# Ledger of designs, part 14: designed miniproteins, single chains, continued (2)

Each design is a single chain, and the fold is of that chain. pLDDT is the mean over its residues in the fold that is shown.

## One batch from the design tools (miniprotein)

Design m4457
Fold by ESMFold2-Fast:
Structure m4457 (fold): chain A 100 residues (1-100)
Amino acid sequence: SPIEEIKKLTEEFKEKVKEILKDYPEEAEKIIEHIEKGTESVIESVEKGKKEVAIEDIDITKDLLYSFIDNSPLSEEKKEELKKLIDEWSEKVKEIVKAA
């Protein structure tokens, strides 16, 4: 199921964030909250057959996460690592949505 694949990618993202930010639990929690809300929006759009809206929801989620990371007290190295992870999540979820 496309929805199950999207959920799996989000769970994998959350686990990687927890590992990268094991010393930054508050930042990890906020990133996880944002990706969970973004994933809920994407799934709702997919269930309604609105693929273009789902793609927009992915981009909005990515932009929101980028903004949060840029305003965080994290090192530039950790910010770049998290942004790469967000880029990978967004690209993979977009591929699933386009194939659905």
Scores: mean pLDDT 90

Design m4458
Fold by ESMFold2-Fast:
Structure m4458 (fold): chain A 98 residues (1-98)
Amino acid sequence: AAGITAAATTGIRARTEDRAGAEAVAEAFRRAAEAADAGASPADALSLMLTALAAAREAGVGIAGLEFTGLTSDPAAVAEALRRMAEALAETLEAEVR
């Protein structure tokens, strides 16, 4: 990794050299948040979060603080957490361009 950028509000860290992968992860988090917000069951919401985390790991994006802000089976809370992560990662990537 040529550089690691951290989003303090969510503990997200991304490799700047893997920008395309980080952008794909942000999009995946946004889609998962939309699916959870659309009335997924607690089990489905947790599954969506785990799928998004797996995509982040594959793309080399480090996520810290999830254990502190709550792995939860509440779909609304899962949607909010995933949306917040997507926004923080997008802001981090935008800052890296400047």
Scores: mean pLDDT 61

Design m4459
Fold by ESMFold2-Fast:
Order: C-alpha cells, then structure tokens, then sequence
Structure m4459 (fold): chain A 67 residues (1-67)
C-alpha cells in the first residue's frame, strides 16, 4: 500500500496529460516521479513532482512505488 513519504512513478494516459495542460497551461510528461504527500480514503493520492514541485491528485492505480 502507498504511504506518505513513498517515492513513486506516476504514469498518465495521454488524455489526462492533455486535460492538465488545458486546465493549468503546464505540459506534463507522460511519466512523472514524485513523493506521496497524502493518501485519501477514496483511493486517490497527492503526489509532489520532483522535477517541477507541482502537486497532482491521481488514482493509486496510476502510481508505482519506487524502491
């Protein structure tokens, strides 16, 4: 299970990357690395991206825990 402080890789489908760019004006790569800052009871997690400092709320199924 994901925990706060875990280093993770987030893989977004192209449609999600396009939606993020339209909503925020920021182009995200399809694969992102970050740190889990919050885990929500609805199956979502908040990830802080290491490269940009941006925070993404993504479903846990899109997140892979790194060693």
Amino acid sequence: ALQVGDRVRVTLPPAAVERWQRETGVALPEVLEGVVEAVYPNGYVLVRLLSTGERLRVHASQVERLP
Scores: mean pLDDT 75

Design m4460
Fold by ESMFold2-Fast:
Structure m4460 (fold): chain A 71 residues (1-71)
Amino acid sequence: SEEERRLKAIKEMGDYESRTLVALREGNLEEARRDLEKAIDIGAEYYGWTPEEREKHLERSLAELERLAAQ
């Protein structure tokens, strides 16, 4: 079902978000960025974000990642 597909996407997105935080804690900013971008791509596909919405979400998420890395 569409609901099952969406729940799977939410889980996969959450898994990549968790990997992003682990990579950030380990000081691996390159890996954190890659995992974050994968989470955004999964969200774009399954939430039906437009290219513009995807870019906006990616920009905001990368800005937050950079902020956390600087602390």
Scores: mean pLDDT 83

Design m4461
Fold by ESMFold2-Fast:
Structure m4461 (fold): chain A 93 residues (1-93)
Amino acid sequence: SGAEARRLLEEVLAELRELVEVAENPEVKARLEEVIAELERLLAREPSLAETRRALERALRAVLEALKVEEDKELILRLIGLILRLIGFLLDL
């Protein structure tokens, strides 16, 4: 369970890092970087299932807010893909 929680957070963190590298909009970058910093702080210790759920819920909210201001079609599709994966992870927890 702790290993599964860590794996999910590491997968989300990796995808967010890839997205921030290709994002050009400063507001999108700032929202994604805030979540990256939160997930990195959580991963510096062993997260509980409840902490993992809350972190994934906050990541979902941040990605949804980024989607509202993103104009690049390729990045929009990648953000939608991440939203669907985050929903899937939350349903499996």
Scores: mean pLDDT 85

Design m4462
Fold by ESMFold2-Fast:
Structure m4462 (fold): chain A 61 residues (1-61)
Amino acid sequence: AERAARGAAEAAASGGGAGAASTAHNDLKVPELSRQAGEAAARGEGPEAAARYAALGHISG
């Protein structure tokens, strides 16, 4: 979980909004969390995106 959250924050920072935005674009089981993560990453808010991705991991794991 911690490493996944760190990876998500680094991915959001390095990929800007590209990777995270794709998650938000998808209509997954938890589309709102995915959308929020993508929007935060698109704005360059890595920590916010990481928090949303951590929430997705918590639901899945």
Scores: mean pLDDT 57

Design m4463
Fold by ESMFold2-Fast:
Structure m4463 (fold): chain A 86 residues (1-86)
Amino acid sequence: SPAEKAIELAQKAIELAKNGDEETASKYVEQAGDYAVEAAKQGDIEGARRVLIALKHVLKVAEENGLTKAADSAKKAIQRVEEALK
């Protein structure tokens, strides 16, 4: 499902952010946001909410590691998913 793909990408983004790979983490976060928005549009509200939790975890890890670009990408993805859930 789109939500499952988004969770996988967000989990990979967390690992990449812990390793300092900001560019790839940012790309995976953006893709996770896209799949989470798709899940919400398909009525998978619970799946989209699970992705929000994962994206917030990415944001925390990025901020803790000083990865400003990855943190900004995570904030934008979170905002897009929250807007899709309204």
Scores: mean pLDDT 88

Design m4464
Fold by ESMFold2-Fast:
Structure m4464 (fold): chain A 77 residues (1-77)
Amino acid sequence: SEAEKKAEEYIKETLDYLDEAGKVVPDGAQALKDRLLKAYENIKKSGLSPEVFEKAMENASKYYKEEADKLVEQAKA
């Protein structure tokens, strides 16, 4: 479905964002990637509707990008 495709796009975008953050904070970025992938697997297993899955992945994308930004800023300080 469209919603499932968007959910997968959010994951791919977020993993790419974390890879970029990993150039500055490799250990922190890897820990966030591990957490994101664990969250993704748990959400997939929960049997959510496609629309709820999309929203969950959108929210996860925002959260993990924000956490990565905080780690990058902390490393620059």
Scores: mean pLDDT 85

Design m4465
Fold by ESMFold2-Fast:
Structure m4465 (fold): chain A 81 residues (1-81)
Amino acid sequence: MELIVTATGIGTGMPLGGPLNNLQKLPGLISKVEGVESVEVLSISGMVAKFRVTIKGNKEEVKKKIESIKLPNVDIEVSEP
């Protein structure tokens, strides 16, 4: 099964690179979630990143765990492809 994770960098007047660095941390953080098999970077463009996440087991549990990842100045949304 697959999920699409969309992450949006948030904030005005931010230091250069801050939100991009946080977006780039997401594949590593998502890959540590129980039930995640792999994370594929689909796109990183400006302040928006999209990832394809391959999962095994309970989809709702994995989705909830991914949505609970808290990164400064990043909003995370999980959807089905």
Scores: mean pLDDT 74

Design m4466
Fold by ESMFold2-Fast:
Structure m4466 (fold): chain A 74 residues (1-74)
Amino acid sequence: MPNLDLAKEIAASNRRVIDSLMPQLTPEQQAEVDERIAEAEKKSEGEQAMELGELANEVALLTNLSAEELMSLF
């Protein structure tokens, strides 16, 4: 990431997407997602943005959204 503030903004955006899709997941899937978010939050801002981006894509697929559709929300 070329900018630390941008990485933080991307991570926050990805977190909001995940949170928005959480109610569509099973309780077991929600628990796994929460654990992965907690692990990502322990990493650097750049790595956190990437990890949360991957998680957001994974959650979107679980809720029947494609990565392309997720990207259209910008």
Scores: mean pLDDT 72

Design m4467
Fold by ESMFold2-Fast:
Structure m4467 (fold): chain A 64 residues (1-64)
Amino acid sequence: MDAALELVEKLRTHKTVSREQLVELARQSGLSDETIARLEEEAAKYGEILSGEQGVAVVMRAAF
């Protein structure tokens, strides 16, 4: 399974994630450092806490 798609599936089961948790989950899922940098930039628009749906949107914009 693609690393970004694996992360998206995990996030769909979350009510909320912190920005730091989202970045850590991305590293654990095997996303590249370049994609993680884009993910951090996108996640910063939502503040410290994101909904699972906001996390999915961030991953989709950073990885696709």
Scores: mean pLDDT 79

Design m4468
Fold by ESMFold2-Fast:
Structure m4468 (fold): chain A 66 residues (1-66)
Amino acid sequence: MTPEEVAQLAVELGLVPASALEALTTALRYLLDNGAELTAETIRAAASLAGVPLSDAQAEALAGRL
């Protein structure tokens, strides 16, 4: 799954606003390019970097849909 697909899914699930899509995509790509695996922890870190923090439960729910 690409960073774009993950960020789009987060918007579709109502976890982040559509205005955060680009920032979340950029943060996810940055972390994955630096060797992070696509996990709930990485998703939470990316959301924090994008200024749209997710709870542990929200990050787990998103990771479970990947």
Scores: mean pLDDT 84

Design m4469
Fold by ESMFold2-Fast:
Structure m4469 (fold): chain A 59 residues (1-59)
Amino acid sequence: YSEEFKNRAVDMVTKQGKSVKAVAAEFGVHPKTISNWKARYIDKEIQIGIEDIKLAVER
């Protein structure tokens, strides 16, 4: 699968509020596959968020 395809699937879950099951059905993939892609996305966002929190909250 392409990185763009994975990002679109994850965005539908995170930004549009669709369930993992609904997105999996729409893209024709297993729900577990969507969950794995979402986990990788969240890990990257956590890394970025830590830097932003240090700048914004300064605690």
Scores: mean pLDDT 69

Design m4470
Fold by ESMFold2-Fast:
Structure m4470 (fold): chain A 89 residues (1-89)
Amino acid sequence: MKPVSEEEILEVILEMYEAEIAGKLEPELKEKMERVLKDREKALAVEQEIAEAIEPKIREYLEKHPDTPDEEIKEFLLKLVKEWVKEKL
C-alpha cells in the first residue's frame, strides 16, 4: 500500500473542514474554530498544526489496517480533528 503523505492528509482535512467539519462540529467546537477562522493566516496555521498532529496517528492506523475504506479513514480523521480542537483550542 502507498503510504498516506502529509500533503494528502492535509488536503483531506482541508476538504473535510470546508465541506463537512464546520457543519458537523459540536456548537462549542464550532465556536472555537470560527474564532480561529476570523484570521485567515491563523486558520492556515491551525490547519497545518492539525495535519502535523494527525499524520502519525493516521499512519499508525493504516499500518495496522492497510485495507481500510476511504469513508472510514475520513471518519477517523474527523474524530482526531474534534479531539485536537477540544484539547488545543
Scores: mean pLDDT 64

Design m4471
Fold by ESMFold2-Fast:
Structure m4471 (fold): chain A 61 residues (1-61)
Amino acid sequence: MVTDKEIELGMAYISIGVANVYVKNTGNSLEASKFLREMAEKFEDEEAKELLLKKAKELEE
């Protein structure tokens, strides 16, 4: 059975993939970071939020 946690983790990885493609196409890592932070606010699972926030911080460097 797929759990809500597994769904949110999957969606977190998809969101990171979207951010990576956006950076590749536009070069705007700060806007991609903002997108990931906004996505993290919509998630309830702490692990999924941490994945999104970690990637956002990496894009801000």
Scores: mean pLDDT 80

Design m4472
Fold by ESMFold2-Fast:
Structure m4472 (fold): chain A 87 residues (1-87)
Amino acid sequence: GKATISNLSASAPSATTLVVSFSYSGPAGVKVTVTATGEDGSEVSADVPDASSATVTLSVAPGKYKVTVTATKDGKVVARATTEVEV
């Protein structure tokens, strides 16, 4: 089936914590990575070992972030979703 990332949400429960949740639907064998990019271009990322549904906690400095969830297979991006959050 087609790879899809859905239900992407990001929240900041504290001034140094970013929580990202999403669902993945599609073929097995994909690598899923969550990346939070600050306005200054700094990045914090985490790999997700189970891609069907996930909640990922990232330690960040306060600021504005673009959160991108990327699913790759054989070095190619097969699905991507993006949201924005302020910590």
Scores: mean pLDDT 77

Design m4473
Fold by ESMFold2-Fast:
Structure m4473 (fold): chain A 72 residues (1-72)
Amino acid sequence: SALSKAAALYAAAAILEVAAEWILRNPVAQAKAMGEDTSPEAAAAVAAREAAALRAAAEDLRAKARELEEQA
């Protein structure tokens, strides 16, 4: 159903938000896992961009979930 799909999209968005928070709190660990520059400044800059992209994706998923709820 549309409501089941909406629930799945909200869950996916929540997972992306948790991932974004973890990356911002652990920028050097994230950089190391991705094979990128592990200097604190470089890692923080990459983490900020990655977290912003994940949060934008989460908002897009929430917008799609809201549209599905309106069709139910």
Scores: mean pLDDT 86

Design m4474
Fold by ESMFold2-Fast:
Structure m4474 (fold): chain A 100 residues (1-100)
Amino acid sequence: EKADINKMSREQVVDLVKMLADLAKDHAARLLERGRISEEQYREILELADEAIERADEALKNNESPEKVLEIMKEMRERLKELGFDGSATVVDQYIDELE
């Protein structure tokens, strides 16, 4: 039922990390524009997304397993929840569905 992580290429998992990071940045920009989050929370989300992208690129460069790259995505998801997406279940659920 779950996508077999071992069937995903490292490049495909890295591309997924970058896509989710970009989606998080775009969503955060929209929330900031609507006054739903602070400038500080927006910066924290940008830093988190940039860190996830950098770590994913490093994992690819170091020939780490796709499973190791997926752990970076899961950590990003949990940190997004901690940064106040508790009231935005739909966004959190979309990230969970894309990771699982």
Scores: mean pLDDT 67

Design m4475
Fold by ESMFold2-Fast:
Structure m4475 (fold): chain A 87 residues (1-87)
Amino acid sequence: ASQALLEYLSAFDAQLTELGKQLAEAIAANDKDKAQKIIDQIRNLLKDAQVQAEKLAKEAGDEKLLQQFLEGIKRLNEFLDKVEASL
């Protein structure tokens, strides 16, 4: 994998982890408005990450890593759909 792809994925993981923590705190506080805003931020992050990962993976020739990453994004979006439905 290219260094740029690995650096991007590391930064993405850090951002996703922080937003996930903020979402959990908002849900625990029963702050539906804050939870919805964080869900929207995560969805935008996932959408941007898909575009960037596809570009960087094409440059690196790492289709297997790309496929695993896209499957992860799909599962995260499905999880967010369930969280949003419960707000």
Scores: mean pLDDT 82

Design m4476
Fold by ESMFold2-Fast:
Structure m4476 (fold): chain A 75 residues (1-75)
Amino acid sequence: SEKEKILQETVEELERLVEAASDLPPERQELLRRAVERAKELLEKAKNSDLSVEEFKKIAEQILEEARRLAEALR
């Protein structure tokens, strides 16, 4: 339940990165969309693992930060 909330919140933030990139060239939007889809897959795998809530939260924060850095680099 707590992991589900962290997953949902992180996914919403990842989706916002894609929405914010609507002004970028199509090839850069596609790179970000693929990275976000990969991030979602990694989050789902981490959520379904034997990690503690605290460990999952740290991983989710790292995944989101990496996506944010990519979004920044594509500008």
Scores: mean pLDDT 87

Design m4477
Fold by ESMFold2-Fast:
Structure m4477 (fold): chain A 58 residues (1-58)
Amino acid sequence: SVTLVGFGTTGSSQLSRYRSQGVNVVRVYERNLQRGLRVQQSLSDTDTQVYPGVDPSL
C-alpha cells in the first residue's frame, strides 16, 4: 500500500501509475484545502482515503 503526499500537477499521474501496477493507494494528503476537496470528491467511490487541508508533517 502507498500513501501520497501532495497531489499537485503530478499526483494524478502517480495515482494512475500505482493503480495500474496493482498497488493499493490507501491515503492521500493534500495541504491545499480546495484541491484536496476536489481530489476527495473525484475518489469518493474508491477505497482511497483523502485528507483535504492536512499536512502530515504538522
Scores: mean pLDDT 70

Design m4478
Fold by ESMFold2-Fast:
Order: C-alpha cells, then sequence, then structure tokens
Structure m4478 (fold): chain A 82 residues (1-82)
C-alpha cells in the first residue's frame, strides 16, 4: 500500500472505532467502561499520529508498522469487550 492508501485506511479505522467503540462500551459493566474509554482515546490519538506522519511524508513501511501495532491493541481491547 502507498502512504496515501495507509492514510485513508487509518481514517476509516478512526471512524469505525468511534462508531463501534461507543456501542461496545455501552454494553460493558461500568468498571470496564472506564478502562476501555482510555484505550479508545489512545487508539484515536495513534490513528491521528499515523495520518499526520503520512502527511509529513513518512514511508509506507513505517505507517504499516504503526497500523499493525494499533490493530493488535484494538484486537486485545475487543477481547475485553466480549
Amino acid sequence: MSAEELKEKAKEMLEKLEKEGEEEVASLPEELQEKVRELLERAKERLEEIIKKAEEGASAEELQKELEKLLAELEAAGRELE
């Protein structure tokens, strides 16, 4: 994928996280809601950083690694939500 494609993918992930994250958090016990909200805030910040790095001319390899790390973190969060 090009840096531009990775930037668009990061934007799509941000939108998905905002929509799905709200629904999943609402389904959790209150004690887990706080923990997951903190994780979602960090994930959003990471996605915004990836988008900014792409705009600054970061390589596709660097952007790919950042997205893969974030996807792993979101997958772990998903297990806590289930």
Scores: mean pLDDT 74

Design m4479
Fold by ESMFold2-Fast:
Structure m4479 (fold): chain A 86 residues (1-86)
Amino acid sequence: MTVLDLLLKKFKEESERLFKEYKEALKAGNEEEAEKYLKKLEELIELVEKYFEWAMKTHPELAKEPYKEFKEFVEKLKKEIEEAKA
């Protein structure tokens, strides 16, 4: 297990927690709370993406597979967010 594998695991756990909070806020009709959690989730995605981009530039052999898994997870999460809004 590399530092990048651990980063990906922690990212998935925190993203799932934030998305759950977002869905709960939407169900409660609390648009301000929902926007807060969505913003936190977007900021987390951007931060982790920048780290993987740096890792791909410096250590592509170690970063290639975790970065692919990160991108696939983010694409799925974005679709789930759009579905939750509908």
Scores: mean pLDDT 85

Design m4480
Fold by ESMFold2-Fast:
Structure m4480 (fold): chain A 77 residues (1-77)
Amino acid sequence: VEELLAEAERLLAEAERLLAEATSREQLDKAMGLVRRASEVIAEVRRLTRDDPELQARAERLEQRAKALAHAIAEKL
């Protein structure tokens, strides 16, 4: 589960980097793809950790970050 949380954080960080550097729609599409991938990983973490409030809270924080990032990318598309 820790590996899945780390993967989600890496995917979101890469999406944030692409958004900051984006000069083309292709880069924004790639960033959105990374956010979607991170959201899938976060959903799996929430499914696996239903009885762990601490891990649920960490997954919820990442989910909020993913939603904010998706909104920012969509506004530039």
Scores: mean pLDDT 81

Design m4481
Fold by ESMFold2-Fast:
Structure m4481 (fold): chain A 65 residues (1-65)
Amino acid sequence: GAAASRAAGAAGRAAAEGDAEGAKQGHLTMYQNGGSAAYAEKGAAAAEEGDALRAERYSVGTGAG
C-alpha cells in the first residue's frame, strides 16, 4: 500500500545517506504496514549489520511491488 511504499522510499534514502538506524526503522514500519515481509526483514537485518547499501536495495524492491 501507499504507507508501505512511502516507508520503503524513506528507508532507502536513509540507507543511502548512511543512516542505518533510520533505514532499520523504515523497514520495520514497511513490514508493519503489510509490505513485503521478506524484503523488510532482509533490509532490517542488513541495516542492523551496518550494510546500509544492501538495506537500500531491499527497500527499493519492496516499494516497487
Scores: mean pLDDT 60

Design m4482
Fold by ESMFold2-Fast:
Structure m4482 (fold): chain A 79 residues (1-79)
Amino acid sequence: MDPEQAELLRRALLAAGASEEEAEEVLALLDKVLEDPNVSEEQKREAAERFQEALREAAATGSLEPLRAFMEYAKEILA
């Protein structure tokens, strides 16, 4: 992931109500999925799309549940 993009996403996560620790974990999981050679290009695209939707929904609703659902999805891909 581009460092500039990662910083923008971190700021967006904090603005949505995530803690620094939660933002770090979400971004670390996304980066691991995108960098894992055992993850297919289709799964990488799906993960990126799900992350964007979760971030947008969290910002709109003030709930972190969409981001937590994304984290569980990312962990399943990496398992």
Scores: mean pLDDT 81

Design m4483
Fold by ESMFold2-Fast:
Structure m4483 (fold): chain A 97 residues (1-97)
Amino acid sequence: KEKAKETIEEARDALSKAADEAKDFNIQVILTLGIIALSVALIALDNGEDPVEVLKSAIEFLKRILEKLKEAGAPESIIQTVEDAIKKLEETRKELE
């Protein structure tokens, strides 16, 4: 439970920094949608939802965000940030299974 919350908060912080560094409006919007999804995941955890299912949903949503960022021509640094966030969420999910 706590591990899932920490990993989601770290992912949200990483996406927030990427959004602040982004110069393109479309890329900022796509990253902000990812930040909103991670915030919803934190609310779900606080309401007693299963951490494994919350992480699965967050991972799936961020994979869609990653594809949209690639389509928008996001810089490699932003792509890498989202890929690293997905990887950490997947690692935490495996630890909780």
Scores: mean pLDDT 87

Design m4484
Fold by ESMFold2-Fast:
Structure m4484 (fold): chain A 100 residues (1-100)
Amino acid sequence: MKSKAFELAAKILEAVADGDIETARKYLDELVNDKSISPETKAKVLAFVARLVGESPEVQRVAANLLKKMDEYTFLLMLPPADLDEAVARVRAKLDELEK
């Protein structure tokens, strides 16, 4: 019933909102390396995360809670197509920027 991809993405956003960039990187790597999650799901979810890493902590926490409560298939249908390698690179770049 709980989406593993959405749970990990929510944990990335919560870690970023808390200023814990090392924990955000850990969950990003876990999501990227999880063989049970399709590349298409990873790409869409990480592209969504990449857009939110630049937002306020309040917006990031609201988005994390949304990911935990939404049906995976319904929400994925609402997300635009994304490239996995670009989505991963963009999240990593934004995390690097936050470390200053």
Scores: mean pLDDT 83

Design m4485
Fold by ESMFold2-Fast:
Structure m4485 (fold): chain A 81 residues (1-81)
Amino acid sequence: SMEEKLREFLEKAMEAYRKGGLGAAMEVADEEIERALKEGDFELAEALTKLRMLFLQLHAQGKSLEEIEAELRREMERLAA
């Protein structure tokens, strides 16, 4: 499902962020977006692009790890509905 794919992405991106910071998280996002595009899953690619943009915005605002994860999870659930 879309929800399962977005949840898997969120877990990977947050793990990358904890270990390597914003650059590592963005690399995960860019790789998953490219994969979705290559597979013709344009709905997934759009959802991932929106989550990537939100991640950047929250990081730029100085939000904590907990706040970033919570807001991304909320947006993921909205996009999967």
Scores: mean pLDDT 90

Design m4486
Fold by ESMFold2-Fast:
Structure m4486 (fold): chain A 79 residues (1-79)
Amino acid sequence: MLTKEDLYKIVYESVKEIEDMADKLDSMGNTKMGKEFRETAKELKKKAEENKDDPEGLGKIAHEAGEKVFEAQDLVNSL
């Protein structure tokens, strides 16, 4: 089973991917979506910090972060 440390790491790795995808969206001229994904990354970081000692909460946040990574990747790949 994933530890709280593993889950926290997954959230931060996903946040980094979302931030990188936001930069790609900006470079493609989609600055609105780039801004939205940066705000999402910021909220995910905040949630992770608030839940760093709660493995159940971190698991839910990691799932949400993964969904946002796929959403951002799909958008970049569709352009």
Scores: mean pLDDT 83

Design m4487
Fold by ESMFold2-Fast:
Order: C-alpha cells, then structure tokens, then sequence
Structure m4487 (fold): chain A 73 residues (1-73)
C-alpha cells in the first residue's frame, strides 16, 4: 500500500490541492480508500487538510521553504 500513498503524494505535487473525491477519481479507487490513505499521510505529516478549500495539499513544502535561507553557504 506504500505504492498507493506514493501515487497520492505525486498527484498532490502535480496538482497542488485535491479533494478526496478528486484523488479517488484520478487513481480509480473508492473515496473510502482515498480518505483512509489521506488520513494516514496526514498522521505522518506528509499532507495537510486545508479547511478553507476542503482539499488536501503536501506539507513537505513548508519544511523545504525554511531551508532556502540557509543553503547559500
């Protein structure tokens, strides 16, 4: 099932933000399966739920951003 989590992360990287229904449709899986995977990824800190849009996005970008200032040396 790591392969399916990887596909979800790749899809979010390409599209930015996706709802559970959009991810389920893109991967040809049930919304229940997509919701379970997203819940697990959120627990792992890899994705965040954006309440204002009702969509999920990658959280890893936030940590990458904090490193931009320190890589100059």
Amino acid sequence: MEELKEKVLELLREKGELSVAEIAKALNISQATASRILSELEKEGKVVFIKSTGKYALSAFEEVEVLKEVVMK
Scores: mean pLDDT 71

Design m4488
Fold by ESMFold2-Fast:
Structure m4488 (fold): chain A 60 residues (1-60)
Amino acid sequence: RKEELLERAAKLLDEHVGSSGVAQDLLENPEEAARRGLELAKSTPKAEEIIRVLQELLDL
């Protein structure tokens, strides 16, 4: 479950936020990177999906 959420979150962040490095940071510091990713996701076309996945990851 946590591994699946990490992979999904990293893919979404890489596709929509790109060069921020947050996707890579999720593998090393998932909680910190997820909080940063939530803020960055707000203005993306997939904001709702990205926020949902990151919130699920933080709730684990």
Scores: mean pLDDT 71

Design m4489
Fold by ESMFold2-Fast:
Structure m4489 (fold): chain A 83 residues (1-83)
Amino acid sequence: MKLPTVTESDDLEKAIEDFLKAVEENDIATLTIVAPSGRVARQWALRIAQALLEKGYNSAVFSEGTVATVSGVSKEFIEKIRK
């Protein structure tokens, strides 16, 4: 399975929309960010995490150097699996 990846040449807003749709359709999705710097990677990860929170999704972020990973889980999925 190929994980979605965002680089500096990608449209961040489009990547966010695609990722939100993936979380909505699959209940769980992970997005990998490869940026030109650790600062940019963290800024993009925070923007994506913020977009997840605005949709009511839970988010987890891991970052190391120029790479960050953002995982999203739908709140409805968590509630649907009982309690």
Scores: mean pLDDT 73

Design m4490
Fold by ESMFold2-Fast:
Structure m4490 (fold): chain A 82 residues (1-82)
Amino acid sequence: AEREAEELIERAEERLRAGDLEGALEALAEAARLAKHMSPEQQERLLELIRRLGDAAIEAGDRELLTRAVGVELLVIGELLD
């Protein structure tokens, strides 16, 4: 789980750097499902990447992508509260 989470986080970082916001969202959504099995450092990185995706969506004027990014953040919070 932690190794899978790390691979998904790294994929999301790479996709964000490439400007592939849709691909970054897919990786972050998958990583969010593993949030409770992540280290605190991985959880912090996941939340930071979700915020960066949200910022990129705002800059792009993509309201749908922003809404989906917020949904992923809420999913992470839900996993961490369980």
Scores: mean pLDDT 84

Design m4491
Fold by ESMFold2-Fast:
Structure m4491 (fold): chain A 93 residues (1-93)
Amino acid sequence: SPMEEALELHRKAVELAATVPSDPMEALKTEKGREALALQMKAYILFFESLGEKELAKKAQEVLELIENNAPPEEILKKIEELDKELQKYIEK
């Protein structure tokens, strides 16, 4: 099930994130911090695709692509802020 796969990826992301700096900028300077975020984005893509939420899946994919292309932490964080804004609108309905 895509939902079960998404939940497993999310669990792994949370466990890994607990082992890196709490400051997002410092975490993204570490390999483990980048991997934790990549796992979370993969979880979001599967979750949002299963719900038919194409724009949220696309935003998560854009964050994942920045991580995979070794983009600077500040660029990744800006893209996460855009995703978080869209996610907040989704949760409020």
Scores: mean pLDDT 86

Design m4492
Fold by ESMFold2-Fast:
Structure m4492 (fold): chain A 92 residues (1-92)
Amino acid sequence: RREASRALLAAVEAGDYRTAAVLELEIFHGFDKETAERIADHYVAYREDGNPEHRIEAYEIELEKAKEKGLPEDVIRTLEQNIERARALLAA
């Protein structure tokens, strides 16, 4: 718990976006490491090439896992809204 929070801070300070994203998904969203890494890889890809499809893929994985884990409805709604916004950007 304390080690995880320190690792997250260290990753943020180092500018290690992928490690920070993985740790945030594990700590705050309760995803397992493998799922968190899959989601984070799509976020990293989006940062590299700006393709909104990577964001959509990441949010769809998060939404599926959020529903499986019974995360709060506000989290589910936010993910659904993020998917809609990303799809709108892709369609433009």
Scores: mean pLDDT 76

